# Designed miniproteins, single chains, continued (3): the designs that were tried, part 95

Each design is a single chain, and the fold is of that chain. pLDDT is the mean over its residues in the fold that is shown.

## One batch from the design tools (miniprotein)

Design m11287
Fold by ESMFold2-Fast:
Structure m11287 (fold): chain A 85 residues (1-85)
Amino acid sequence: SMKEEVERALEVMIKVLEENGGKASNEELRQALLEAGFPRGFFELLWQAVKVVVGVKKFNEDPLEALEEAKKRVEEVVEEMERLK
């Protein structure tokens, strides 16, 4: 399901951030999702949806915490991704 795919993508990105001391470039996160089998463009859609759901300020201050919050609110992230398509 889309929910399971989004949860898996968030886990991939969380792992990258954890391994990099809480920070990663957009390119590092995009590449990690591509290597995990997500389609081209999935990162951009998910990344924008997370910013909308958790808020840009929280996202910029602590991206790792923002992704962990997004995982707890995955239904809202999926809904926003569907809206952005």
Scores: mean pLDDT 85

Design m11288
Fold by ESMFold2-Fast:
Structure m11288 (fold): chain A 87 residues (1-87)
Amino acid sequence: MEEIEKKIKEKLEEWKKTRKVTEKTEISELLDKYTKLILTLEYGNEKERLEALKELEKLVENEPNDTFKEILKDYIKKAKEELKEEE
């Protein structure tokens, strides 16, 4: 029981930490993850691009930095238009 509660508490603290990050250095790991998703949107196959788009949309909602959130939304919009234009 303690083990399960400990795991839940650790995940909740990680989530809170992510939400309250205000400095670029503190979000470097998130930036790496975002970069990988953006690269997948640009160079992945159709299935990979659709999965990356869905994952990126979920992550953007938890992005604490407005500037990065705007940049990510722009990439999401571009990817949606590209997927539509590829027929």
Scores: mean pLDDT 65

Design m11289
Fold by ESMFold2-Fast:
Structure m11289 (fold): chain A 77 residues (1-77)
Amino acid sequence: MDEEKLKEAFDAGEELARLVRELLPTLSPEAAAQARALFDEAERRAMAAIANGDYETAIEILREATRRLKELAEEDA
């Protein structure tokens, strides 16, 4: 079970990183700065949760960041 959750956390992190790479060149400078800050915060918090074996919290953090990034891009459009 824990190995499956760790993989899910990894996949969520990869999705967030991919979206940041795709969206950053399309965003305004202000939205791009917010996207970078959101990514850095989510990555830091998720890494801390993973280090404590709290994979569910890491997955939630990464998925929430992905949703917020998509909302930010939609608002900037």
Scores: mean pLDDT 82

Design m11290
Fold by ESMFold2-Fast:
Order: C-alpha cells, then sequence, then structure tokens
Structure m11290 (fold): chain A 60 residues (1-60)
C-alpha cells in the first residue's frame, strides 16, 4: 500500500518537514528514516505510531 502524510495532522506535518516527500510505501519510509540516522526499530515504531495517530493515511 502507498501512504500519504496527513498535513492536517501535527505528526504528518513533522514527517513531511523531515522527509521532504508526501507519498511513500512503508518500506520507502523505513529506508528514508534509516538514511536519516534512525535505527530499524525506531523507524518501524515511527511508521506504526504515525499511522495509529492519523499522521499517515493509506491511498489507492
Amino acid sequence: PVYKVNLSSPVGRLLHHELGVTEFTREELIEKLLELGASEESARRTFDTALAEGGLVEVA
């Protein structure tokens, strides 16, 4: 699935600011976070938390 940052959400805006992209797969997000210095565990938690808090929405 492809996910989009929810710019109406503070979490979504923070992710957009850090990543510079608005649409990605889960694997693309994790890879980008690893490139920015996150651990794989931290990157996975970031995705799960952002999705749970409405910072990310699944798009078709």
Scores: mean pLDDT 82

Design m11291
Fold by ESMFold2-Fast:
Structure m11291 (fold): chain A 117 residues (1-117)
Amino acid sequence: MKKERKERKLKAVDYAADTALTRFNVPKEKVEELTKETKKAIEEELDFESIAKRLLELTGNKSEEYLKEVIEVAKKAAEILKKDNDLNEEEYEEVLLAILTLIILTGDPSLVKEFFE
């Protein structure tokens, strides 16, 4: 179960990466680099907020205000999807990681808000 949960979280990141490439036209090199670092953070079993902070620092963004906005947008979007699709807690965590990855790859939380709202 624990290994299967980790594998599902990694697959959620891959889905977000594909979405960034195909729907948001993010450069392939950027997607591959950030996806690798996100998967590493998941393998290290970091909490969601620690993953968000590490990934934003890798993009050169050290703004605590932007970190808070990214976390709030990702949680709000994931909570809407959880309610609308009757997701369990494990599926919620997978969706939350996918949304976080998309926000960081696109660099614009507002674009992701419009997609889910």
Scores: mean pLDDT 79

Design m11292
Fold by ESMFold2-Fast:
Structure m11292 (fold): chain A 59 residues (1-59)
Amino acid sequence: GAAAERRARVRAAIRRVLATFGPGLSAEQVATLVAALFPEIEASREELVAEAREVLAEL
């Protein structure tokens, strides 16, 4: 559904940011970069930080 597709886009954007800027970023830094570089992903800062924490925990 739309929520799962949105989450997949958010997680893909987070992985792209980490691949570009390095895995040493905090979840808050990742959220800021995703919002700046992928403004078409209309996710809240809270959603971006939460998903970034999950992705960083998987590395």
Scores: mean pLDDT 82

Design m11293
Fold by ESMFold2-Fast:
Structure m11293 (fold): chain A 96 residues (1-96)
Amino acid sequence: MEEELVARAVGPDGRLYELLRDRETGEHYLVVRNPETGEELRRLKLDLPGEAVGLAVDPDGYVIVAAVDPETGEGSLYRVDPKTGEVTRLDSYTPP
């Protein structure tokens, strides 16, 4: 698969969180790495509607992903549990 890096953040646990997109399928993946070695500690396929455009990690270790529907321009925020891969929709907006 041809994967591109969409966004990257450091979590409160000191680990590196990367949001990847497969260029062929449009699928998204969350990868958790050791920041010192670059070793992949965890990989999760994310069931996200639309195209992911941003990532943050909250103080409790949840990953917040911003995604946009490229057909409608509608944006949504999703919370991802990096332990389970559970995705929960938090909000929606239409960008100006």
Scores: mean pLDDT 77

Design m11294
Fold by ESMFold2-Fast:
Structure m11294 (fold): chain A 80 residues (1-80)
Amino acid sequence: MEEKKKEFIAEADSRIEQLKAELEKEGVTDPREISARFRELITELMKEAREAGLPLKDIIDIMNYAAKKASEIINEFLKK
C-alpha cells in the first residue's frame, strides 16, 4: 500500500511538470484556463487513486500534495 501511494505521488509530479511544459509551449496566460487544467488533472488523479483502492487518508494526502504543487506553479504563471 505504501508503494501505491508513492507511485501516485510520483505520477502527480510527472503530470504536473508535463502540464506546466505544455502551458508554457502553448503560451497560455489566462489564469482561469491554467487553473481549470490543473483542477482537471487533480480530479482525474484522485479518481484513479480511488479506483485503485487506496485508503481515504492516502487519497487526501495525494490530493493535498498535488494541489500544493499545482498552486506553486499557478502562482509562478500569475507573477508574469
Scores: mean pLDDT 81

Design m11295
Fold by ESMFold2-Fast:
Structure m11295 (fold): chain A 62 residues (1-62)
Amino acid sequence: SAVAAAIRAQAAAVKAQADKWLDNYAATLGMSADRVAALKAIADQLIAWQERQRLRAAAAEA
């Protein structure tokens, strides 16, 4: 559905913004690349979980 497509597009945009923010933050703090990768993995898990919850809610309301 258009709603599901919009939710996925928003999740992708949030991931891109989170990756950019983490890269900038890591540079400021002198964080290692492996720590940045670990934080990005955690962010990806949270974003994917939120995407699934929103898709379920949208399906229930449709």
Scores: mean pLDDT 83

Design m11296
Fold by ESMFold2-Fast:
Structure m11296 (fold): chain A 88 residues (1-88)
Amino acid sequence: SLEERIEALEKRLEELKKELEEVAKKLGKDHPLVREAERELVSAESFIENAKLYLKQGKEEQAAFLVELAEEEIEEAERLIEEAKKTL
């Protein structure tokens, strides 16, 4: 369900925020890869929040679209974090 997908994305977002914090401690918060990953996570959080609002309104198609956008931002953040880890 969309609700289960949103919950999974919220959990993944929280995990990635923790991973990014640990990477930032070693690489520095101003490192380009850290800043790019943070930007993607902020975008993902915004899409998740808006998807939850549309879902509560019964607008499943709009919610699904925002969930797909959140998934894209999460995937990009994961790639950036893994790239940053390889520089350590």
Scores: mean pLDDT 90

Design m11297
Fold by ESMFold2-Fast:
Structure m11297 (fold): chain A 79 residues (1-79)
Amino acid sequence: FEAFLERYRALAARLAALPDEVLRAMREQARAEAARAASPEEREGLLLFVELLDAILAGDEARAAALVEELARLAAEEA
C-alpha cells in the first residue's frame, strides 16, 4: 500500500504542474478508455483517475488526496 501511495502522490504532484489544457485532454482520453474497458476493475481505476484530474483542475486538494488513497488501495488489492 505505502509504495503505491507514494507513487500516486508523486503522480498527482506531476499532474498538478501540467497546464490545464493538457489535464483536460488526459481526462477526455481516460473517459474514452473507461468506456472501452474490458473489466470492471480497469473501468473503476480509469474513472478514479478521471475524478483525480477533475479534483486537480478544481484545485480541490482534499479530494485529490482522497482519490490518491483510493487509487493506491485499488492497486494494492490487485498486487
Scores: mean pLDDT 79

Design m11298
Fold by ESMFold2-Fast:
Structure m11298 (fold): chain A 88 residues (1-88)
Amino acid sequence: SNEEKIREIFQKVSKALLELFKTASPEEQKILNKALSELIRVRKEAIEKNMPVEEFIEKMTEILNKAAEQLSPELREKLQKIVEEVKK
């Protein structure tokens, strides 16, 4: 179902973001926390509105790309790899 796919994608992304927190500076952790909060909001909206998985992926990708622009080159590269995995 759409809901199951949305939950699986969110779980995968959340686990990857948690790993990024381990090497992030306090300022970068604030950026990642804001992105995670926005992802949680979008996940709730996606489930409530029965959003197509493609639209959910697009919205998550936009949030992650905006966060990546604010991060160090090392963390940006790692976050971009997460985005690539979500698009597959």
Scores: mean pLDDT 85

Design m11299
Fold by ESMFold2-Fast:
Structure m11299 (fold): chain A 68 residues (1-68)
Amino acid sequence: MEEALERLRERIRQLVEELIKKSDKPLTYSEIYRQLKPEADRLAEELGVPRSVADILLAEAITEEKKK
């Protein structure tokens, strides 16, 4: 269970970092969240983690990346 949570967190972090790096313009929190929410939900389902947890991890990853 703990391993699945850490895998989901790392994969979501990678998705956020990749999206920001590929963007030609600054993205808002809402734009990043909207774009990556379906993929985060899919990864959560693959790893057996609840979608509510994926939401929290996605919000954390976006907030952390935008602080840089």
Scores: mean pLDDT 80

Design m11300
Fold by ESMFold2-Fast:
Structure m11300 (fold): chain A 68 residues (1-68)
Amino acid sequence: MPTPSERDWEATLDAFRAEAERMSPEELEELLRGLEEVRAQFRADGDEASAAFFDRLIALLREILARK
């Protein structure tokens, strides 16, 4: 079985979702801005795995923000 690790995207995304549901819209917008910059940097560096993780995280947070 795949071992749970600091790179387990599903568990990490669930944790971020739970935290983001408790954030204000302003805090979430600020977080999204930072994450978009980090994602762009990973893509520029050719780190597609990290960029893909941030793509999923950003999409999740945008959905939460849209419901606030």
Scores: mean pLDDT 76

Design m11301
Fold by ESMFold2-Fast:
Structure m11301 (fold): chain A 94 residues (1-94)
Amino acid sequence: GGSASGDANGATQVSDGPAALKGAERAMEAASKYGVAGGFSATPDWGGGIGDGRNPEATKAASRAGNEAFAEEGLTPAQSVPDKPLAAVPGGGP
């Protein structure tokens, strides 16, 4: 997940939950058409965990659908496409 990156819309923080859910739901709907019914995260970054992995086209379609759903809600993903796996992880419990 991103860290409060959105001031462009100003609504990312207040609409984080419902908007994220809609994004995931749309991605699921798109992926289902290709036979990919994986456990989507609220973020449009699935890193090969949402499907069988044997159909990369379905994974791409799901990612695009998620991003499109976020844009449709007037909300941008809290995190930009990560080059690395979340550059800074908080340690998961010091």
Scores: mean pLDDT 47

Design m11302
Fold by ESMFold2-Fast:
Structure m11302 (fold): chain A 63 residues (1-63)
Amino acid sequence: SLKEEELARIQKKAEEIKNLMKSIVDRRYERGEITKEEYEKRLKQIDKFVESLLAEEKARIDS
């Protein structure tokens, strides 16, 4: 269905955003620009952000 295709597209975009954001944070940690605690905190924030974004987009499709 069109809804299933749109959900798949949104999931793919969410994954791409997550991977990009995590890559940036990974590079900063490897360069010693952030602490291990800050690194772990930022990874959790990225996961929550992407989860929230995905939930909002799914809600819009279901309305």
Scores: mean pLDDT 83

Design m11303
Fold by ESMFold2-Fast:
Structure m11303 (fold): chain A 64 residues (1-64)
Amino acid sequence: PLLKPINLGLSPEVAELVEKVLRETPAEDLTAAVEREASKVLSPEDVAAGVKAARLLQRLLGAL
């Protein structure tokens, strides 16, 4: 779709990067891929928040 939904839970840029990374990256490498992509365009604080969220998701998946 050309129009992206407004995601107010995360900043729109973070949400777009996470969705892109999730589509292209295997679940096992999710946290590292999110950190890598977010670091390219986001502030360190936003990157840290995104990484923490990804770690929580990884923990819920029971992998780490």
Scores: mean pLDDT 58

Design m11304
Fold by ESMFold2-Fast:
Structure m11304 (fold): chain A 69 residues (1-69)
Amino acid sequence: MLIEILEKILNNEDPKEILEKMLKAIEEKYKKYNPDAEEKIKKITEEYLNNKPPPKSEIEKAIEELKAR
């Protein structure tokens, strides 16, 4: 689930390994289902992996947008 990836980033639960596995599964599954959500997750992941994660408020907003849809 896209939301679960963002929640794991928010909670700092070993996000790198879980993020890589879940993003791979999501990219393969959600490219077909929800391309807009994929782009948002991709941006957040790229910023996280570059050691400059977005502020928690941006991640929370992305989660809310995904839940509202």
Scores: mean pLDDT 60

Design m11305
Fold by ESMFold2-Fast:
Structure m11305 (fold): chain A 80 residues (1-80)
Amino acid sequence: SEILKKADELIKEIEKLIEEFEKEKDEKKRQEILLKIKELVDKLLDLYYETKNEEEKEYIKKKLDELNKRISELLEKYLS
C-alpha cells in the first residue's frame, strides 16, 4: 500500500525526532524539534483522511493515538 508506505516513513521520522527531543539540552532547539514533530503528525493525519481503506485508517489512527500520547507526555515533562 502506497498510503501505508508513506505513513511508515512519517512514523519513522517522528520517532527519530522524539528521540532527538529527549536528548536535546537546549530549550530553543527542543522547540524547533517539537514544531517539526507537529508538522509530520499533521501530514500523518492528512493520510488518515486521504485513505478510503478501513484497515489503513485503523492502523494510522492507532499510530496517531500512540504518538499524540507520547507528545503530550513530552510537553508536560519539558515545556509545561
Scores: mean pLDDT 85

Design m11306
Fold by ESMFold2-Fast:
Structure m11306 (fold): chain A 99 residues (1-99)
Amino acid sequence: VQKASEELEEILEAVYNDRIDTEEQKEFKEKLIKIAEELMKELGIKKSDEELALFAIAMLLLARLAAQGLPEEEVERIVEELLNAKTAEEIRKIIDRLK
């Protein structure tokens, strides 16, 4: 029952550290980029593939924290910080706070 959660964390760490070792990790990264790209297109925001992948990782970590009881106001604040990030490094700093 916990195996799927552990596998997700391993995939997130691999993508975050740019260590793509398996086809499954590569496919997961591509799916994250597509989800983030669709969201950013609706908002009129242009991001690089690296920024889109990191944004998607941050959103997944944030969704996990929300499920664990993070208040909606804090979720909205972090989303705003992510949308205002100008570089991949700024998004990584936000992700480091969510780990």
Scores: mean pLDDT 71

Design m11307
Fold by ESMFold2-Fast:
Structure m11307 (fold): chain A 75 residues (1-75)
Amino acid sequence: KLKEELLEKLASRDPSVIPEILKTLAENPELINEILPLLIELVRENPEEFLPIVESFLNSKNKVISDIAKIIVNF
């Protein structure tokens, strides 16, 4: 059901949910392969809204979060 919650957060297109999505992926790395491509597409379609919030996580103390942010920014 956690994957369903992440999909609902992505469908909301609300930048404020990005921190929750990144935290959930860091705690549940098995979901990264399914969710990360959708998150990349969301940021690519709306970079002005989503890119600044993702960039704020590039220096995250959680390496998984910072690695995901780096992948998204470099796409």
Scores: mean pLDDT 82

Design m11308
Fold by ESMFold2-Fast:
Structure m11308 (fold): chain A 75 residues (1-75)
Amino acid sequence: SVEELKKKGDEALAAGDYETAAQHFREAGLVAEKEGKWQEAADFYLKAAQAYSRAGKNTEAARMGKLAQEARDKA
């Protein structure tokens, strides 16, 4: 569920595992998007972008930022 993915992302952030956190938030965003929850999807994609940036994964962070903008435009 989106809630379980958010929890896993939050736990990974607390552990300093930014790449794992980003992956969980990205998956949460994709699930929210499939459910038509565009604002929730945008919020998760932004969390994923921030986590990828903290992990030094700048290309992935930029991709997540674009997905967040697209989701906001549909909300």
Scores: mean pLDDT 88

Design m11309
Fold by ESMFold2-Fast:
Structure m11309 (fold): chain A 107 residues (1-107)
Amino acid sequence: MEELIEKFEKKLKELDTDGDGTISGKELKELLESFGRKPTDEEIQKLIDAVDKDGDGTIKYEDLINFFQSIFGLEVNGKETPEIRYLMISTLLGFTDKKTKELLSKV
């Protein structure tokens, strides 16, 4: 899991051309699409709501990385929907198949 987190952090830094340490919902969607996921605008909004602790509509690198680490560490404290958890795991692991979508529809 650490190698996936490192690859994700590198991608985040590549998207942050201004060096402000944040990404927008649009950039997050582009990041997820680069890992082969096709998130809807609603799924992106749910992700922002789960990660954006400041409510400013932007996501800090540290908040996003900590969110992924908590998911991979199995300690999610029950505040995340199963759909968000599967979306994050499937995106980072490159799962873009029909089976992942079927799992999301059953939760």
Scores: mean pLDDT 60

Design m11310
Fold by ESMFold2-Fast:
Structure m11310 (fold): chain A 87 residues (1-87)
Amino acid sequence: MSPEMLEVDILEAFALMAATLGDVKAARRQIRQLAELLERSEDPETIARAREALRRIAETLEEKAKHSEGELAKEYAALAEEVREVL
């Protein structure tokens, strides 16, 4: 595993954990780092893994939005849209 592929796995794990805890700001920070890694990487395997990670994160955020209420539901939905825009 390359350092970049390991970074993808770590960023995905932290983004999903933050989302599960309702920490939308922490989730957004991890997602932005993952998107930046996707933009800077020239390795096809790293790019594919990062895109798969972002897709899984978007799906998780969309599910969290459906099961949340009020402002938190809006924050999850908005963050999911941000993730879909970079895919």
Scores: mean pLDDT 86

Design m11311
Fold by ESMFold2-Fast:
Structure m11311 (fold): chain A 87 residues (1-87)
Amino acid sequence: MEELIEKLKNAKNKEEFEEALLKLMELELNPEQLLAASDLIVMNEVESVEELLAIDPEKELPKLTHVSEKVKEETIKKLKELQEKLK
């Protein structure tokens, strides 16, 4: 966990950031939450920790029409927990 957070914070390019973020999300999220979080990341063109911390999950997750309300609520909570770990 902490090793992936360090890799994410020290990512030198978009590819390193995306690889570290995907691995971190795979550890924290179930498959449904991972798809919702990944769609949010892509939709907002998130390429850095600074951009990830600027996202409001409560505002962005409701825009996803293919995700159930339960998965949205769980994903919002998980993304906020992840953002706190990255501060």
Scores: mean pLDDT 80

Design m11312
Fold by ESMFold2-Fast:
Structure m11312 (fold): chain A 119 residues (1-119)
Amino acid sequence: MELEKIKKEAEEVIKDAGGTAENLYKLLRLFRKAYELGDFEAAQEIVEAFLSILVPEKYAYKLSKEELDELARVIDRAEAAGMTPAELVAAFVGHLLKIRGQGSGADAYAAAVREALAE
């Protein structure tokens, strides 16, 4: 029941996202909740949908469980640090791109995402 609700809410947030930091942060919270419930398939689907909005398709391929674990921890650390929704979304994207081997390009891309969402 809860997992089905999370999937439906994620679909609605993606549809309504329009590039707003608050809506994208809500989507990351749904990812974190799916991960917490042990539904790694739902967590993967939510992350892929989030990435399809903010990153080039070539970097949005299927994540391993270890990569999902790392991304869930990024959300936890960013929230503990008191990051804004835009800062947290940018940090999440930057960390994913570093996992995908983008090096210094990851930081530049994350900064651009943060600036775009700060409007």
Scores: mean pLDDT 74

Design m11313
Fold by ESMFold2-Fast:
Structure m11313 (fold): chain A 93 residues (1-93)
Amino acid sequence: SPELLQAVEEAKKDAPAVNDDGIPVELQRKIEEAVEALIKDPDDLDARKRLIYYLSLLPSDDAIDVYFQKLRAAGVPQSLIDEIRSLVEQGRS
C-alpha cells in the first residue's frame, strides 16, 4: 500500500539519529557531557551518577571502554574508573 510505504518513510525521519556504532546521538552527547564534567572535577557526584546511568544503556562493553579510555587519558584516577565500571556492570545485570 502506498499509504503504508509513506507511513514507514515518515517514521524513519522521526527515528533517533545514531552514530556509526549504532548509539543514539542524544545518548552519546549526554555521555560526553558527563565525561567532560568528571574530567574537570573527579569529585563531581552528579557527573559520576549521570555517567554510570548513561553508560549502563550502551549496547556493548567495547562502546563503554571508549569512554573509560578517554577518562584515563585525561588523568582521571584508575580507582575511580574501576568504581564506575563496577557500578555500570551492576546496572546492566
Scores: mean pLDDT 76

Design m11314
Fold by ESMFold2-Fast:
Structure m11314 (fold): chain A 100 residues (1-100)
Amino acid sequence: MKEEAEKLYKEAVRLARGAIAAAQTALDMINKAKKEDPSKYEEAKEQGRALVDAANRMLDRAEELIKKVEKINPELGEQVRKLVDEARKAIDEARKAIEE
């Protein structure tokens, strides 16, 4: 049980961090295109949408794992929820940049 919770926790953390990275990459690409190459701005937004979709899929998977972790070790589940909150904030910032 404890080893299983630890394994699920590590996978949930990996997915949440992946979602943050994808959302941050989307935001960085859009902001860079807007400032440095406006001709690529629409392409950057389209690529950003794909990255945001990937980030949302990672978070959905992380939430399923967190529910399982919380049943075994609520403290570890709470720690991952903080990363999920950070990922949601990053996704919201990326979506805002896509929508202008």
Scores: mean pLDDT 85

Design m11315
Fold by ESMFold2-Fast:
Structure m11315 (fold): chain A 93 residues (1-93)
Amino acid sequence: SAKEELLEKHKEEVEKRLKELYSSKSLEERKEKLIQLVKDMLAAAKAAGDKEWEENMTKLLQTFAPEALKEKLPVDVELGQALILHLLKEAGL
């Protein structure tokens, strides 16, 4: 399926980004990596018109890094889509 193809295509990058979160040496490095992942997922949610994910990612970013909301970082929409699908699969959805 298209979902399976997207997950397979981005599997290594998703696993790498998630591993980097928990293997980061400092809280600051973890925060920076988490900001990027949340922004990628937020961009993917906006592109898909997924209001629930858009609101959830926006609230998450407001909670731990409110300054990052104003900062325009490069985003990877396909990686964001794969991250959302990965999280849903892990949740059994």
Scores: mean pLDDT 83

Design m11316
Fold by ESMFold2-Fast:
Structure m11316 (fold): chain A 84 residues (1-84)
Amino acid sequence: GRERLFAPLSPEAQALREKGRKLVEEADKAYENGDYETAIKLYKEASELYRQAADLQDPDSVERGILDIEAGVVEALRKELEKK
């Protein structure tokens, strides 16, 4: 079990999660500047990174659930921005 040894998440999963979060922050700044094309692109990339990170988690992982929700929210936001 992992209860005695706090095995870290795979470096790949952690890197994807961090990159996704950073892209959301960059997309938010682009959105604030009225650069919707850049915001849409960055949100799309962030959503994909969160999904990839989630796929590397165990189904019972709390992080998996959080990443799935975050990916869905970011994807919905991107689609909303693509609408007129």
Scores: mean pLDDT 74

Design m11317
Fold by ESMFold2-Fast:
Structure m11317 (fold): chain A 82 residues (1-82)
Amino acid sequence: AIDEALALTARAVALLTPEQRAEALALAQKRAKELPADAPSVTLLELFAEALVEAARDSPPEVREEVARLLAEAVALYRESL
């Protein structure tokens, strides 16, 4: 499950610009600071996926929809790994 979720996340990342990827990483890092120190690594991967969807907001609609689709499936698989 986690290897498939990571593959879906990688496919979504490939659809984004370098600037959007940097924005997503910064957002995920900021949100990770609000988590308990003992939060599962899967929770961090979910935060990164949510941040990638947000970074895609200014992309063309077709790209935004595909990123959202890929990352929704990835998040579901990350949650199955808890």
Scores: mean pLDDT 81

Design m11318
Fold by ESMFold2-Fast:
Structure m11318 (fold): chain A 66 residues (1-66)
Amino acid sequence: SEVDKMIEEAREYARQAALGDKETALQAAKKLSEIYNKAKENPKYYKQVKDAITDALVEADRLRAA
């Protein structure tokens, strides 16, 4: 489904934003903003995408700190 694809992409970009080099992190942050803005257009799955982004950022931050 579209929401599953958005969640998968959000998790990958969150990982790149936290763990990538400066250029990769900036591009990933831009892609996350695009996904977030698209999700806001559909209240049916906005919460799922938002929660997935939050969870992915928390997990990526833990990996960075290890």
Scores: mean pLDDT 77

Design m11319
Fold by ESMFold2-Fast:
Structure m11319 (fold): chain A 83 residues (1-83)
Amino acid sequence: EPLPSLEELREAAREEVETLGSESAAIVLESAETSPSVEELLKEAGIKLNEKLLEKYEKKPEKTEEEEKSVEKIKEELEKLKK
């Protein structure tokens, strides 16, 4: 199947924002503006979103068990995306 257009990726990113929160919308849209390709956009947006989530969780001194699991998952995703 052909890769989606930048506009289609922005639409998909907006759906992801509903899960990750409104603040993530700006990060994804910024990535879409600066990324030269669909693949680079997805990678950069994914990295920025996961880094933002990780920062939010790490700033919280008392994490729940679910939040600790989310931190571990986010770190794993960041390692995959940075490769």
Scores: mean pLDDT 67

Design m11320
Fold by ESMFold2-Fast:
Structure m11320 (fold): chain A 61 residues (1-61)
Amino acid sequence: SRAYELVAAHDVRSVVPEATDEQAVAVAEMSLAGASMEEIRAYLERTIGRAAADRYVAARG
């Protein structure tokens, strides 16, 4: 549901505050779909940057 996606996106932005709503939702959806931490890290590194990717992995992995 969209409400669930928005709550999950808020959790992503707590670690990656520079993420757009679209980027945060994408990461939340990847995680819910069972994407590996490596896939999520690669997405964050491509779209936001290495520092954001490293923070997310440290907080969630």
Scores: mean pLDDT 79

Design m11321
Fold by ESMFold2-Fast:
Structure m11321 (fold): chain A 65 residues (1-65)
Amino acid sequence: AAQALDKAGEEALKAKSPEEARKIVRDATNALAAQETDPAKRQAILDMGDALAERVEKIVEEREK
């Protein structure tokens, strides 16, 4: 799960807009959460995805200023 989110974060950093970066991470997070059957692990994926989405959005936003 973490490795797949790392890949999504890397792809998000190549995005041309903060909105696109956030969407890449959110889409990957939702796909991973949908495949996870353990509720605790699903929640951890969602929490990690939210933190990563916020982080890549800020990085891309600062890069485009």
Scores: mean pLDDT 79

